Designed miniproteins, single chains, continued (3). Designs and how they scored, part 46

Each design is a single chain, and the fold is of that chain. pLDDT is the mean over its residues in the fold that is shown.

## One batch from the design tools (miniprotein)

Design m9573
Fold by ESMFold2-Fast:
Structure m9573 (fold): chain A 66 residues (1-66)
Amino acid sequence: AQDNKDRRQKASKALKEYRELGKRTDINRELAKGYREAADLDPLYRSLYLRMAKGYEYGYQRDKEE
């Protein structure tokens, strides 16, 4: 459906923006935020995006622990 394409496009755009921000700051932190936003924008893939977000959150915490 058209709605599914629009949601996927919005999720993809958000992820791209967070990835670009992450290159200048902290990629794990920004992608964790990006995947959580993508989960809200494209709920059909919500569980996948949330799993990805948790992975990046874990990576950020591990790096912060040194």
Scores: mean pLDDT 79

Design m9574
Fold by ESMFold2-Fast:
Structure m9574 (fold): chain A 95 residues (1-95)
Amino acid sequence: RQEAVDKAKEAAKRTVEEFEKLGVGKQVKPSAESFVKRVESGGNYVSSSSGFNITLVGAAVELKLKDPSKEEEAVKIAREATREFNEVLDELEKS
């Protein structure tokens, strides 16, 4: 459980920092914090995880519309974050 929490915190922090560098994704930080809080509390994290993934996609779309030259970077960040969060979900299912 603590390993899954630590992994969620690291993935959330990295994702927030990467989108902040691109000047988009104002909802990424609160969405990430909500997901981490759910993982820590042992509550229903499935809905929170889905909401976070939607927020990541939204941030990537925002960047594409604002600066198309950064689209590839945004998609890569969103895909990597989704992969890391799926790994956290797998870890939680084993606990």
Scores: mean pLDDT 68

Design m9575
Fold by ESMFold2-Fast:
Structure m9575 (fold): chain A 94 residues (1-94)
Amino acid sequence: TPEGEELIRRANELIRRAEELLQQAKQLLKKDPDNKYAQQAYDLSLRAISLALQAIELARKGTPEDLERARELLRRAEELIRKAKEYLELAKKS
């Protein structure tokens, strides 16, 4: 469906953003594995990717209920990405 295709596009954009944060967190963890802020950024980025992948699955099913659930998962993924960015900035200052 057109709505499902739009949600899949949004999910792929969020995955790309989360993967960028994940790579930055990995680089910081290579320098200091005990950096708790980098660990939080890493974990939150992985969770955001997981939610976005679930949203793609639901969007492909295309029922009204699945599309609504996909929208909710994408909102949660966006929140996790915002938190991951905040933790990443704290990690860079540590």
Scores: mean pLDDT 91

Design m9576
Fold by ESMFold2-Fast:
Structure m9576 (fold): chain A 100 residues (1-100)
Amino acid sequence: MEEKLRELLSEIDDSLSPFEKALLLVYFYKVTFNLSVEEVIENMDLIAKVAGVSKSTVRRALAYYLHGVEKLSHAEIGELLGVSPATVSRVLSKLPKIFK
């Protein structure tokens, strides 16, 4: 797993922001490996390490993915990530709108 993520990162454009790198890895895990949401959450520390970003950046990227792609509510995302729905709402309101 870690080797495949490092290979992916070595091939991506270095112009990507830390958030965009984290979001790309979340998508890669979910789509390529067909992982459950719980499995992606279990791998957040690995994703943060491989992307060279903070765990909080990966958590923000995962919240964005779950809301934008999986269409989960703020309450559902909060329960999965162990944070309040208000924290999810605040995080999502301040993130770049990458998915239009």
Scores: mean pLDDT 70

Design m9577
Fold by ESMFold2-Fast:
Structure m9577 (fold): chain A 89 residues (1-89)
Amino acid sequence: KKAQEIKEKIRKELSKPAVDSIENLADVLIKKGLEEELAYKTAYVIVTNDHPEVGRLGRQLMDAIAAGAPKEEIERLSKELIREAEKVR
C-alpha cells in the first residue's frame, strides 16, 4: 500500500524518463531482496537527488549493487541514503 502511494507520487511529480529510471532501479533493488517501499524510496532519492553528500552515498550504493554485495549491506546503505536525504532538506 505504501509502495503504491510512492509510485503514484513519482508519476505525478516527474517526467516519464525519470519515472522509468526509478522503476528500473527499484526493480533491481527488489530483486536484491529489498522491501518494495524501501526500494522505491531509494530509487527516488538516487534519481532526484541534488546534494553532493547524498550523491556520494548513492554512488556507494550503486557500487555495492554492481559488486554483488549481500542484501543486508544494500538495505543498510539504502536506509542511510534516505536518512541523509531527509537531513539536507
Scores: mean pLDDT 81

Design m9578
Fold by ESMFold2-Fast:
Structure m9578 (fold): chain A 70 residues (1-70)
Amino acid sequence: SMREEAERAAEANVEAMRKAIEAGKLDEVMANPDLSEEDKEAARLVAEGRLEEARERITALALRAMEEQA
């Protein structure tokens, strides 16, 4: 289902962001002009340890994009 695909994508994105933040790359993520404001907000949530909220936001954004493109 689209929701399951969005959830899988969100889990992968949160894990990638968490690893980048652990490597000290949060500032690089925030300065990346190719990332949307929503992506940067999710990265801030990951940096704050709010992983569940970050997953929910990314899942909602992915699902919305899939529904609008379908």
Scores: mean pLDDT 77

Design m9579
Fold by ESMFold2-Fast:
Structure m9579 (fold): chain A 89 residues (1-89)
Amino acid sequence: SMKDLEEIEKLIKEARELLERGDYRKALETAIEALRKAMELAGNNIKLINYAIGTILRAIGLELEGDYEKAAETAIEGAEKILEQLKKL
């Protein structure tokens, strides 16, 4: 629904603002929340679900390596790409 798309977009914008403030951990958590919401909205679109899962795993991998900024950026960029695909459906 349009309300779900607006919620995902709001979470992505919040994650970007947190990243700009240097709050990398909260930016990552917020972006992962956007990715989870996008997966729920994707329903049976397996390609989008797999992309979201892959993005989350990559971001967590970067966090485990101590690269919190890159982890947050990766999650945000992935969420933005999924949102664009959902808007086209």
Scores: mean pLDDT 88

Design m9580
Fold by ESMFold2-Fast:
Formats: C-alpha cells, sequence, structure tokens
Structure m9580 (fold): chain A 64 residues (1-64)
C-alpha cells in the first residue's frame, strides 16, 4: 500500500465520521483502526501496516 492511498482512506473515513457528529480526534482514531484492519486483512504485515497507518494518521490529524 502507498502512503497516499492510506492517507486518502483515513481522511475519507474520518470525514464521514465527523459528518455523523464524532469529534475529529475520535473520527481519526476510528478511521485509522478501520484502515489498519483492512490492510492486515489484505495481506500487509502488521508492522508495515502500523507504520504506514501511523504516518497517514499524523498527516490527516494535521489536515483536520
Amino acid sequence: ATLAAVFAAVLASALALVAQGLSPALAIKQASLATLNALVAAGVDTASALAIVSSATKIVAAAL
């Protein structure tokens, strides 16, 4: 997975959760966990998935 693709997935999920009334902080946490689970389910190893999702989450947090 690319950082850009993971960033887009976390951002899209976080924005959808904010639209439902969640705070940006809670939305980002939930979106990051959902994206992490999706990457692991797709066959990305857990350490690599954690690293890329962590990087994407920091960028999304700065953008929101």
Scores: mean pLDDT 79

Design m9581
Fold by ESMFold2-Fast:
Structure m9581 (fold): chain A 67 residues (1-67)
Amino acid sequence: VSSKRVNPELNNQIQDLLAEGKSNKEISTILGISVRTVNNHIASIMARYQLQTRTELVLFLVRSAQA
């Protein structure tokens, strides 16, 4: 469990790349961060929106285009 604030800018970039169908590894390469960091941000985003799976998060982002 993380009590630290998640970076909104990085979250937005990760969300955009997820909506484009990028894998966690591809996102890490594009953003120049570790896969671990990408996984942590995705988990935090899913928790904030009360989503259960990565697929649900991708569908949410693609369908709404606003986060």
Scores: mean pLDDT 75

Design m9582
Fold by ESMFold2-Fast:
Structure m9582 (fold): chain A 72 residues (1-72)
Amino acid sequence: SEEVKEEIRAAALEAARDAYEWAQKRGNSPEVARQIARDVAETVARSLAREHGLTDEEIDEIIAQVRAELDA
């Protein structure tokens, strides 16, 4: 459902923010911290989407949206 997709996107973005802050506190550059945040967000999104039985197309759409929001 659309509600499930929104929940997955929100969870992925929250995990990305936590990962970014963690990486910065560890002395990583902003570029490296963004890459870590992106990798964490994608991992969380794929894991949750798989648990909810989403299609590969739906998973790719969520990941694209999460990437776009992190790059803004």
Scores: mean pLDDT 85

Design m9583
Fold by ESMFold2-Fast:
Structure m9583 (fold): chain A 66 residues (1-66)
Amino acid sequence: MEEIEVLGSVSPEEAKKIGEVLGKSLPKGSTLKVNFVGDEVNEEAKKAFEKALEENGVKAEIEQIK
């Protein structure tokens, strides 16, 4: 399973763009573990990221680490 870290302070628009790029780069049917780093995490950014990955055939497992 692939794993990445994303700054919790990212905007929903930035998160969507990152999710689209990663979703297109990963094999379809992959699972990506995403760790949002920080005390303050934008919940809309998490949702945008998850949706962008799922729309590109990648399952997202999202956690906040801090």
Scores: mean pLDDT 78

Design m9584
Fold by ESMFold2-Fast:
Structure m9584 (fold): chain A 67 residues (1-67)
Amino acid sequence: AEEIAERLAEFYKELFETSREVAIQAAIKELEALLANPEKPVGPTLAALGVTRENAAAVLEELKKRL
């Protein structure tokens, strides 16, 4: 979960050319949206970064600890 949280933070920081804090907030919003909709499949970008439906809650907790 920690490794995946760090990958998400770095990926969104580079993608949006933004700060680590803003990138982490974007990743949190994405994972909260995924968890709020159990019928929604994991998107290809999140899946490529190691997010699964099974680990999404743990990754979200790790992201929140990094704010």
Scores: mean pLDDT 79

Design m9585
Fold by ESMFold2-Fast:
Structure m9585 (fold): chain A 76 residues (1-76)
Amino acid sequence: SMMKKLELENEIGLAFVRMGAAIAKLSKETVVLTFPQELLDNPAFQEGLKKLSEELKKTENLSVEIKGDKVVISLL
């Protein structure tokens, strides 16, 4: 349905805004963010997370991993 699609697109956008804010505050520490399993299992979210992980590894020396219901961002 259109409403479910819009809600999911909004949740994906907000998740990346939250990750960006957490990364901007990261200094020598690990950031752990909890997301709904529905979002973590979403292919568009996973693709976005993969691209973010590749970019952050190159530019910021950060790793991004999914551990259960959590996204873990840490210094390499």
Scores: mean pLDDT 78

Design m9586
Fold by ESMFold2-Fast:
Structure m9586 (fold): chain A 95 residues (1-95)
Amino acid sequence: NKLDLLKFYFDSYLEAFNLTLEKLKEAIEKLKQLPKQNQGAIDSLELFKKYLENEFSEQELLDLYLKLLGLESLSPEQLEAFYKNLEEELKKKNS
């Protein structure tokens, strides 16, 4: 079941970094208090907060996953280029 696997992935990620709803709220508020806000970081934490507060469909969880990876804004062609670049960078790291 893909939905159960995605849920397990997110739950495992939250547990690995000890991210609870309370800690997410505290982190978001601290980031908002900084003179120069990192909107990407705030958005990512808001997505995790939304995951913890609400149930999502399989499609909504897939969209959330893409947002967390920063891939939602990419076109299909840009996504393919991103994956090719990632493969090349991994090859360079091993060389």
Scores: mean pLDDT 62

Design m9587
Fold by ESMFold2-Fast:
Structure m9587 (fold): chain A 75 residues (1-75)
Amino acid sequence: SEEEEEKKLRDALYSDPEVQAMLDKLREAMDEVNKQMEELIKAGDWESALKLAEEVKPVVDEFQKILNEKLEELK
């Protein structure tokens, strides 16, 4: 089925060492952001927390773009 073919494509994408390395780098970057976010929330600084969330969005969007490019290459 189409769903089974998409799952195989996704599994192949996430088994790629280059994709795994990118995911590891994103995780490290997000861990740092999450620590800063937690500290801001604990301090009650919701304005700075929201600003940090807005600043990190372009990084996540760029990662999604790279993943989409890799998916297209596998088609």
Scores: mean pLDDT 76

Design m9588
Fold by ESMFold2-Fast:
Structure m9588 (fold): chain A 90 residues (1-90)
Amino acid sequence: SLQDYLQRRVDFVGGLLQSVRTLLDQARPSLTPEQQARLDALLREADRALEEAYQAVKDNAPESEIQKKLDEAMRAIQDLMDALNDALAK
């Protein structure tokens, strides 16, 4: 069903965020306190956006709203990934 498809999409995005979280944790010894603070703020933003997407699916929100929340979560994860890559650049 569409609902099952959207749930699987949210679960996939959740798995992606967990992978990025693992990479960030492994990188922490190489990061300055300022870099860690910025990345932790971006991680909190990504986690919030993902929780909003989970809640929208749970509440049977319209497909357009769920897609919007998924797009916001993916953007937040991409921002976190970009910032982590920048912090680890030579």
Scores: mean pLDDT 88

Design m9589
Fold by ESMFold2-Fast:
Structure m9589 (fold): chain A 83 residues (1-83)
Amino acid sequence: VSQSAKDLLDRLIAALRAAGFDDLAARLEAHREEILQRIENSDVTSYVGLLLQMIGAILSLELEDAESARAVAEEFLDAVLGA
């Protein structure tokens, strides 16, 4: 697992908490090691990294569209954990 992937995931969790999505942030923290392990063991590591960056960028824009940010983060969880 790359340090950059860990740092990006931790930043996403922090951004979700700052935006008031505490439940979603808690889900990401609960599955943190599982998510990182799947990223590490996957040929799509770069794709997952880009998705995390996209979600982080969305949150960093302080989007008023909280539902879209939440939906994208939930889709990411499904894509990574849905085996």
Scores: mean pLDDT 61

Design m9590
Fold by ESMFold2-Fast:
Structure m9590 (fold): chain A 84 residues (1-84)
Amino acid sequence: GRLPSQAASKEEEIEGLKNILETQIERIEEDIKKGVDRKTLEQALENALETLEKELEEYEKKGKKELAELIKEFIERLKEIYEK
């Protein structure tokens, strides 16, 4: 059989990534509001940043500038949330 075309358009990739990132922010803000232990939050941030930095590098190497910018904005937002 023919493989179904699963190539997401650039616009679909951008929208999908935005939705994922916004959901992650909401979850982190919820954990902070619940008073999750600072060490647990710092470990979660470190793991998230490591993953996001790898994704950013990959998108930049592939010339996917809009996806790279979304990851950069998300990294900045994460750092800001945890600095409060």
Scores: mean pLDDT 75

Design m9591
Fold by ESMFold2-Fast:
Structure m9591 (fold): chain A 100 residues (1-100)
Amino acid sequence: AIDESKLSPEEKELLNKIDRVEAESVLDVLEGRLSLEEGIERAIKEIEKLLKESNASKSVKQKIAEDVKKGILTLMESQKAPEEVIKKIEERMEELIKKL
C-alpha cells in the first residue's frame, strides 16, 4: 500500500482520481453495464491518461501503477476470469508502467 502521509497534495489528488476511476468501473461491471474485460480496459485507459498528465514524480507514478496492477489482477482472479485475459491485462499494465 502507498503511504499517503508522505505524498504531496498533487500526488494525493492523482491517487484520489485513480480510486474514483476504479470504483466507477467496478460499479459499471457489477451493474451489468460493462463486461469485466470492458470495465478493466476502460479503467486502464483512463488511469494511463491520468498518470501521463500528472506532475507527480516518476517513482510515485510507478508505485501507483503497480498497486493498480495488483488490484486489477486480484479482482480478475476473484471473478475467475480466463487465464488468457488475465495475462493480457497483466502485460498491458507492465507496458504502461515501463512507459512511465
Scores: mean pLDDT 81

Design m9592
Fold by ESMFold2-Fast:
Structure m9592 (fold): chain A 77 residues (1-77)
Amino acid sequence: SVGEEAQRAAEELRRAAEEAKRRAPEKSDQIDAVLNEALDRMAETMARLSRESPEEAARALQEVVEEAKRRIEEIVK
């Protein structure tokens, strides 16, 4: 279900953020800002699309995760 996909996406993103904070603790605030923004976008996407367009919601969640992971990697490199 798209709800399960959202949970998995959030879990994947939280893990990526924790790994990044372990690598660069001094960047924790910047990493948390990206994580929180992404989680907010996921919640908004689910509220807007999960009932009417679950496949579109799933695609949007994937895009949010990939974008957030890219931003986090740029912060820590």
Scores: mean pLDDT 85

Design m9593
Fold by ESMFold2-Fast:
Structure m9593 (fold): chain A 89 residues (1-89)
Amino acid sequence: MELLKKLVEALKKLFDKDPEERKKAIEELVEILKQLSEEDFKLALPRVLYYLGEALSDKDEEVRKAAKEALEEIKEKYPEYKEEIDKVL
């Protein structure tokens, strides 16, 4: 319950004016995903992949790098979702 609220707050921070806050939001999203139950992970993953995919086109180079690294980390840790992740990379 609390983790899903933190996930929503991190997703909101992806639209912050400060690129450092957007980068931190990407890092927080990955850590929250790792802590979710299997059911909540499956519900959250499509939304997270969509916004991380958008962040690959961010104006800031460090934010784009963080998004790419996050997607690669999720793919390595959850190889069953490789095909879905590769569609946004």
Scores: mean pLDDT 83

Design m9594
Fold by ESMFold2-Fast:
Structure m9594 (fold): chain A 64 residues (1-64)
Amino acid sequence: GAKKSAAQAAAMGAAGDAAGAATAGYEHFRNSKGEQKEYGLKAAEAGRAGDAAAASAWGQRAFD
């Protein structure tokens, strides 16, 4: 998977940017397979719900 999109979701979520984290999480979803695809989708869903902290946590899990 693309580590850059996972790192962006984690960093944007940690900064409180839920919308940015959602976008980065969705890009990770599109560019990943298997478990990484699920983590990207979870980050995108959390970010869209306005939960920047949860989006950051899923982005960190996606970053290997």
Scores: mean pLDDT 80

Design m9595
Fold by ESMFold2-Fast:
Structure m9595 (fold): chain A 63 residues (1-63)
Amino acid sequence: ATPELARNIRITLEDLGPSPAKGEQKAYELLKAGGSDEEVARAYLETHKPAIDGGRAGAAALA
């Protein structure tokens, strides 16, 4: 991720907290543990990958 993207992810998690629907909880746990912007951003993107795959599979099954 770019430094700007990593910073924006951190600010969003600090301001709004994690979204349960998106599975952002692991990224937020790293943020609370004092992780770097890059570490939090990587966890956030990893969290979104399974959620995107799950949502896509569900949509394909119902469509």
Scores: mean pLDDT 65

Design m9596
Fold by ESMFold2-Fast:
Structure m9596 (fold): chain A 83 residues (1-83)
Amino acid sequence: SVEEKRKEAEKKIEKALEALKEKKYEEAIKNAGEALKLAKEIGDKELELEAEIILGVLKIIAAVEKNQELLKKIEEVEKEIKK
C-alpha cells in the first residue's frame, strides 16, 4: 500500500512537470496537489518537498502573469492538503 502510493505520487510528479512544460497550469496544479497529498500520507518528505516546489513555481507563474484565477486554484489545493 505504501509502495503503491509512492509510485502513484511519483507518477503524479511526472504528470505535473509535463503539464508545466506544456503550460497546462490547471493540470499541473491538480497533479502536484495530488502528489503532495499522497507524499504527506506516506511520510515521504522528499516527494513532499518536490511537489511543494512545483506548486511554488506555479504560484510565481500566476503572480508574474497576474492570473488571479490560477492563484486561487493553487490556494484551494493547498487548503485541501493541510487537513
Scores: mean pLDDT 85

Design m9597
Fold by ESMFold2-Fast:
Structure m9597 (fold): chain A 111 residues (1-111)
Amino acid sequence: MKKELYHEGVVLTTSGGILASAGDFDLALELFDEAIEKFKKADDLLGVGTSKRLRGMVYYKQGDLEQAIKDFEEAIKYFEEAVKKNPDDKIAQDNLKKTKELLKKVKEEKK
């Protein structure tokens, strides 16, 4: 069950990323929302964090800086917990660094 939820989450984030790249932001947001719920049920911290970061990037592109900041702050918390549980997780470390840089940039633009 958790492995199936994880795979569903990966498909949803991949599809959402493709749609976001094509400019289909509303559909991308819907897929990222579904991915977040799948990864939460799977107890996949990295998956939840990644999906929130990707959703935050879509909000940022739409000019919704407040929602982008919220998603990036939540993603950072998930990545920090993932790194704490597995310090050798390079993907979690790279996502944490990237999301912190995105958050700093968006906060500077909101001022």
Scores: mean pLDDT 87

Design m9598
Fold by ESMFold2-Fast:
Structure m9598 (fold): chain A 67 residues (1-67)
Amino acid sequence: MTPEELAELAAGLEKSALALALGKYYEKNRRSISGAEAEELAKKLPEELIEEGRAEVEKALAEEAAR
């Protein structure tokens, strides 16, 4: 892999965490969201909201681990 591909993969993992959080949110509200739609929404979000999405995913995982 090129250094650019590795950087894109790392950024993709962060975007995947946010996309998962958005997907769960829309699924819970009886609305399905495609991967492409989630990517488009993530692209439009401010960095602050991306950080908030990541923290929410980590919080959910920690909550499940504490069960």
Scores: mean pLDDT 56

Design m9599
Fold by ESMFold2-Fast:
Structure m9599 (fold): chain A 62 residues (1-62)
Amino acid sequence: SPLDQAQQLVDTMERLHQAGRATPGALDEVRDVLLTLRREHPELDPEVMDQLLARVDALRAA
């Protein structure tokens, strides 16, 4: 599902960040994908989407 794809994308970014391979540009791209997904799929659980966005924002702040 789109939500499962978003979850896997964020999980992958967290692993890449731990390995020192997540660039600011890659994190910005992932954030844009999540915002687009939220806009195009209003049926998705907003709490889960907000949690995924918060996780990406935490990586960007690190």
Scores: mean pLDDT 84

Design m9600
Fold by ESMFold2-Fast:
Structure m9600 (fold): chain A 65 residues (1-65)
Amino acid sequence: MDDIKKYKDDTDKKINDVLKNGKKKSKELEDKLGKDYGNIELGKTYADVSQLRSDGDKRVAELSS
């Protein structure tokens, strides 16, 4: 039970860090290079978040089996 909770908590932390860092980087790129560059970085960040969620769900399923 603790292992599953730890992986969920670790995954949530990674997602939050990726979102926070990605939004900050997107804003820096928007301010420096324009909205298009900010939007590209933001899109990449959301893709990375989706991958982390998928990987976390798979790991939780593996540990639950």
Scores: mean pLDDT 79

Design m9601
Fold by ESMFold2-Fast:
Structure m9601 (fold): chain A 75 residues (1-75)
Amino acid sequence: MEDVAERILEVAEKVNPELAEKLKTLSPEEQIDYVLDLLEKKYGVPKELFLRMLETNPESAVLVVESFLRDLVKE
C-alpha cells in the first residue's frame, strides 16, 4: 500500500499539481481511497476491483491507476 500511494503521488505531481497538493494533506491510505473514489466516479471502476488487484498483483494495479490519472488530466 505505501509503495502504491508513493507512486500515485509521484505521477500526480507530474501530471496534476492540484491533485498532488490535495493528496499531500492525506495519509497514504487516504490518498489511495481518494484516487480510487475519483476513478470510480469518472470511469465507473469499483473500488473493490482495485483492492482485489492490489492483493493479487500490486504492480498491475499501480500501472492501471497511473494510466487513469494521466487520462484524467486531459479533461
Scores: mean pLDDT 74

Design m9602
Fold by ESMFold2-Fast:
Structure m9602 (fold): chain A 68 residues (1-68)
Amino acid sequence: TLGASQVAARLAARLGIEVGVPATPADAARVMRAAGSSEANARHAEEHLRGRTGAAIAAAMAVKEALE
């Protein structure tokens, strides 16, 4: 079973985006832009994840993938 950080890394790899460990809010915004999200949605995600831990940011990206 893949952990949330591994699911996020797999999504980023499919989109050609490098995600750091710990993940940053800017990493989440780049993944959303690459996945075809609007600029407004990417910006909202970046602001919403500001101040969160890298693990929480990776988990948020994994949840986003699961909801698609």
Scores: mean pLDDT 65

Design m9603
Fold by ESMFold2-Fast:
Structure m9603 (fold): chain A 75 residues (1-75)
Amino acid sequence: SMKVEELKEEARRALRALGETILTNSSDKQAVIDALQQAAALFRKLAEEVSDDEALKKQFEGIAAQLEALAKELE
């Protein structure tokens, strides 16, 4: 499905952007927490848009949960 490929590409771009934000703000704990929380929210939204690929939906939900856990650990 072209929609599935679009969601995968959006996910890849989000992970690259998150990595860049973390590296740029590595000494700013609050900026890193905020970036992780924003990325987690995006992955929750991507998971909701998956209609016919249960494995991809679970993968996006799993990534969101891991990002949420990392943000909480840094608090």
Scores: mean pLDDT 86

Design m9604
Fold by ESMFold2-Fast:
Structure m9604 (fold): chain A 102 residues (1-102)
Amino acid sequence: AADAELRAAEGSEAGALSALGLPAKKALTAAELRDIILRLVRESVYNFYTEELKLPEEEAEKKAEEVLAEVEAMIAAGASLAEIQEWLLKRLEEEREKVKKE
């Protein structure tokens, strides 16, 4: 089951959690882990657009919501924390390259 698989990955994904700025926690439920991931993704992506790309708050919020929808879909499809982290890093690099190419 996806719920049990997400919990089973907790220890092995401690490095991915640390890279996302999360302390390694034991005995998190799948729902608690999902909520923490979504909150940190939202904050990190919003800060990326506002602080690094210098986008207006409205545009940054809209783009952060789009990224959150993709991450939520990945979680629903059974993606691991490591896969979500790799996808996010790639997505943010692609967005940065678009700005540099302009």
Scores: mean pLDDT 68

Design m9605
Fold by ESMFold2-Fast:
Parts: sequence; structure tokens; C-alpha cells
Structure m9605 (fold): chain A 68 residues (1-68)
Amino acid sequence: MSDEAWELALEAAKAVAEGDEERLLELVRKIVETESPATVARILAMVVHEAREAGREELARRAEEVAR
């Protein structure tokens, strides 16, 4: 993926680790607006997986909702 997409993915992972819902949703919106649908799906799958692994199922659900 692009350097921009990778940077956004890292920031999203950090927001998940910190439990920062507002920051995560802002990053998901930016990813949806700036990246191809295939790249968006890949980053979202990773972010949702990380959120669920951290026990933040509500965060995972909201990220998926915003990506629509």
C-alpha cells in the first residue's frame, strides 16, 4: 500500500491501543475518503481485528459502521 495508507493504518492501530474512539473514527473516515476500496477493506479488516483482540468490540463495530 502507499506510504500514506500505511501511516494512517499505524495511527489507527495506536488509537485502538489507546481506546481513543473519536480519533479512530476520524482516521477511518479519512482512509475511506482517500484510499481505494480494496485498500480500505484491508486496513479495516486489520483495525477491526486489533480492536477485537484488545477486547474493544464496540470500537470494532463503530469503525465498520463509519466505513459504510
Scores: mean pLDDT 78

Design m9606
Fold by ESMFold2-Fast:
Structure m9606 (fold): chain A 72 residues (1-72)
Amino acid sequence: DLYEKLGDYEGAAKSYENAGVIYEKLGNYDGAIDAYGKAGDLYEKIGNTDEADKAYVKTLKVAVLKVTAEQA
């Protein structure tokens, strides 16, 4: 069922977003970037462009935090 498959992708995307938040809290910026990126890719697959854009913005924010933290 297409609707069930779309729900599974959305659930996986939300799980990756939650993982990204946890990785950020732990200071694991590489893990956070990977998790948010995967969430964005899954949102794009289901045509949810707004949520994909939000996830990709989070990867960029974390990438900036990583660079600034490593320079401090």
Scores: mean pLDDT 82

Design m9607
Fold by ESMFold2-Fast:
Structure m9607 (fold): chain A 65 residues (1-65)
Amino acid sequence: MKKELAIEALVAAGYSREEAERILKTADENGISYIELLESMAQRAKEAGDEERYQKLVEAIEKLK
């Protein structure tokens, strides 16, 4: 999985690049795939009613497939 693409997806979701890098490092340490991470973030955005953030995350996930 391309780490840079996952960073850009998290930045689109409102995280800083530094925070995105830390999140991805934690995912790597726990064996969580970047797609699973992004899907979790998309679900949280949907639950919060942030449709635009949800759509951006879904588009990023599609590009990572």
Scores: mean pLDDT 76

Design m9608
Fold by ESMFold2-Fast:
Order: structure tokens, then sequence, then C-alpha cells
Structure m9608 (fold): chain A 103 residues (1-103)
């Protein structure tokens, strides 16, 4: 279904971003990867709404909220390690939302 295809696409974005954030050596790299993921999920959300994929739209919107929370915490972090931890928490929560929507 279109819901499943868009959810899998969003989940792929989140999982790739999680790997990139784990490898990031600077706070700036962590923030850039998270901002890029939020932007990409926003595009997928727009497509889901246009196509009437309501389940995908709801799950992706909630995933974006978790990434935004992670981004705000990462921005407030004093160290790269703290920023990475905040970003990973947000990404893992976003992945879980998308995975549960696929069940």
Amino acid sequence: SMDEELLRLALRVVRRTLEAVRRAETKEEVLRELELAIGMLGIILGLAKMLGAERAAEAIDRAIEELDRGLRRAQAAETTEEARAAAIEGLERAARILEEALE
C-alpha cells in the first residue's frame, strides 16, 4: 500500500541518519544530519497528505515531533557526545513510531 511504501521510505531516512549521527565527530555534523532528516521527512509527509495516506501522514508527523525534540536538546548540548546522545534518542523514538505504524 502507499502507506507502507511511505512509512518504509521515512524509516530508511531515519535509520540512515542514525548511522550518520553515530559516526559524526562534531556537534555541527550531528545538527546538520538531524536538520536534513527533518526536512526529508517533511517532504514525505507532504506527499503522504497529497496521496491520502493518512496512517503514514500521522506516523511521520509524530516522528518529526520526536526529531524536533532531539534537535532542540542537541542544540542545547555543551558537548558533541551530549548532542549525539540527544539526536540518537530522538531518532530511535522516531524509528519506533514508524515501525509500529507498519504493524
Scores: mean pLDDT 93

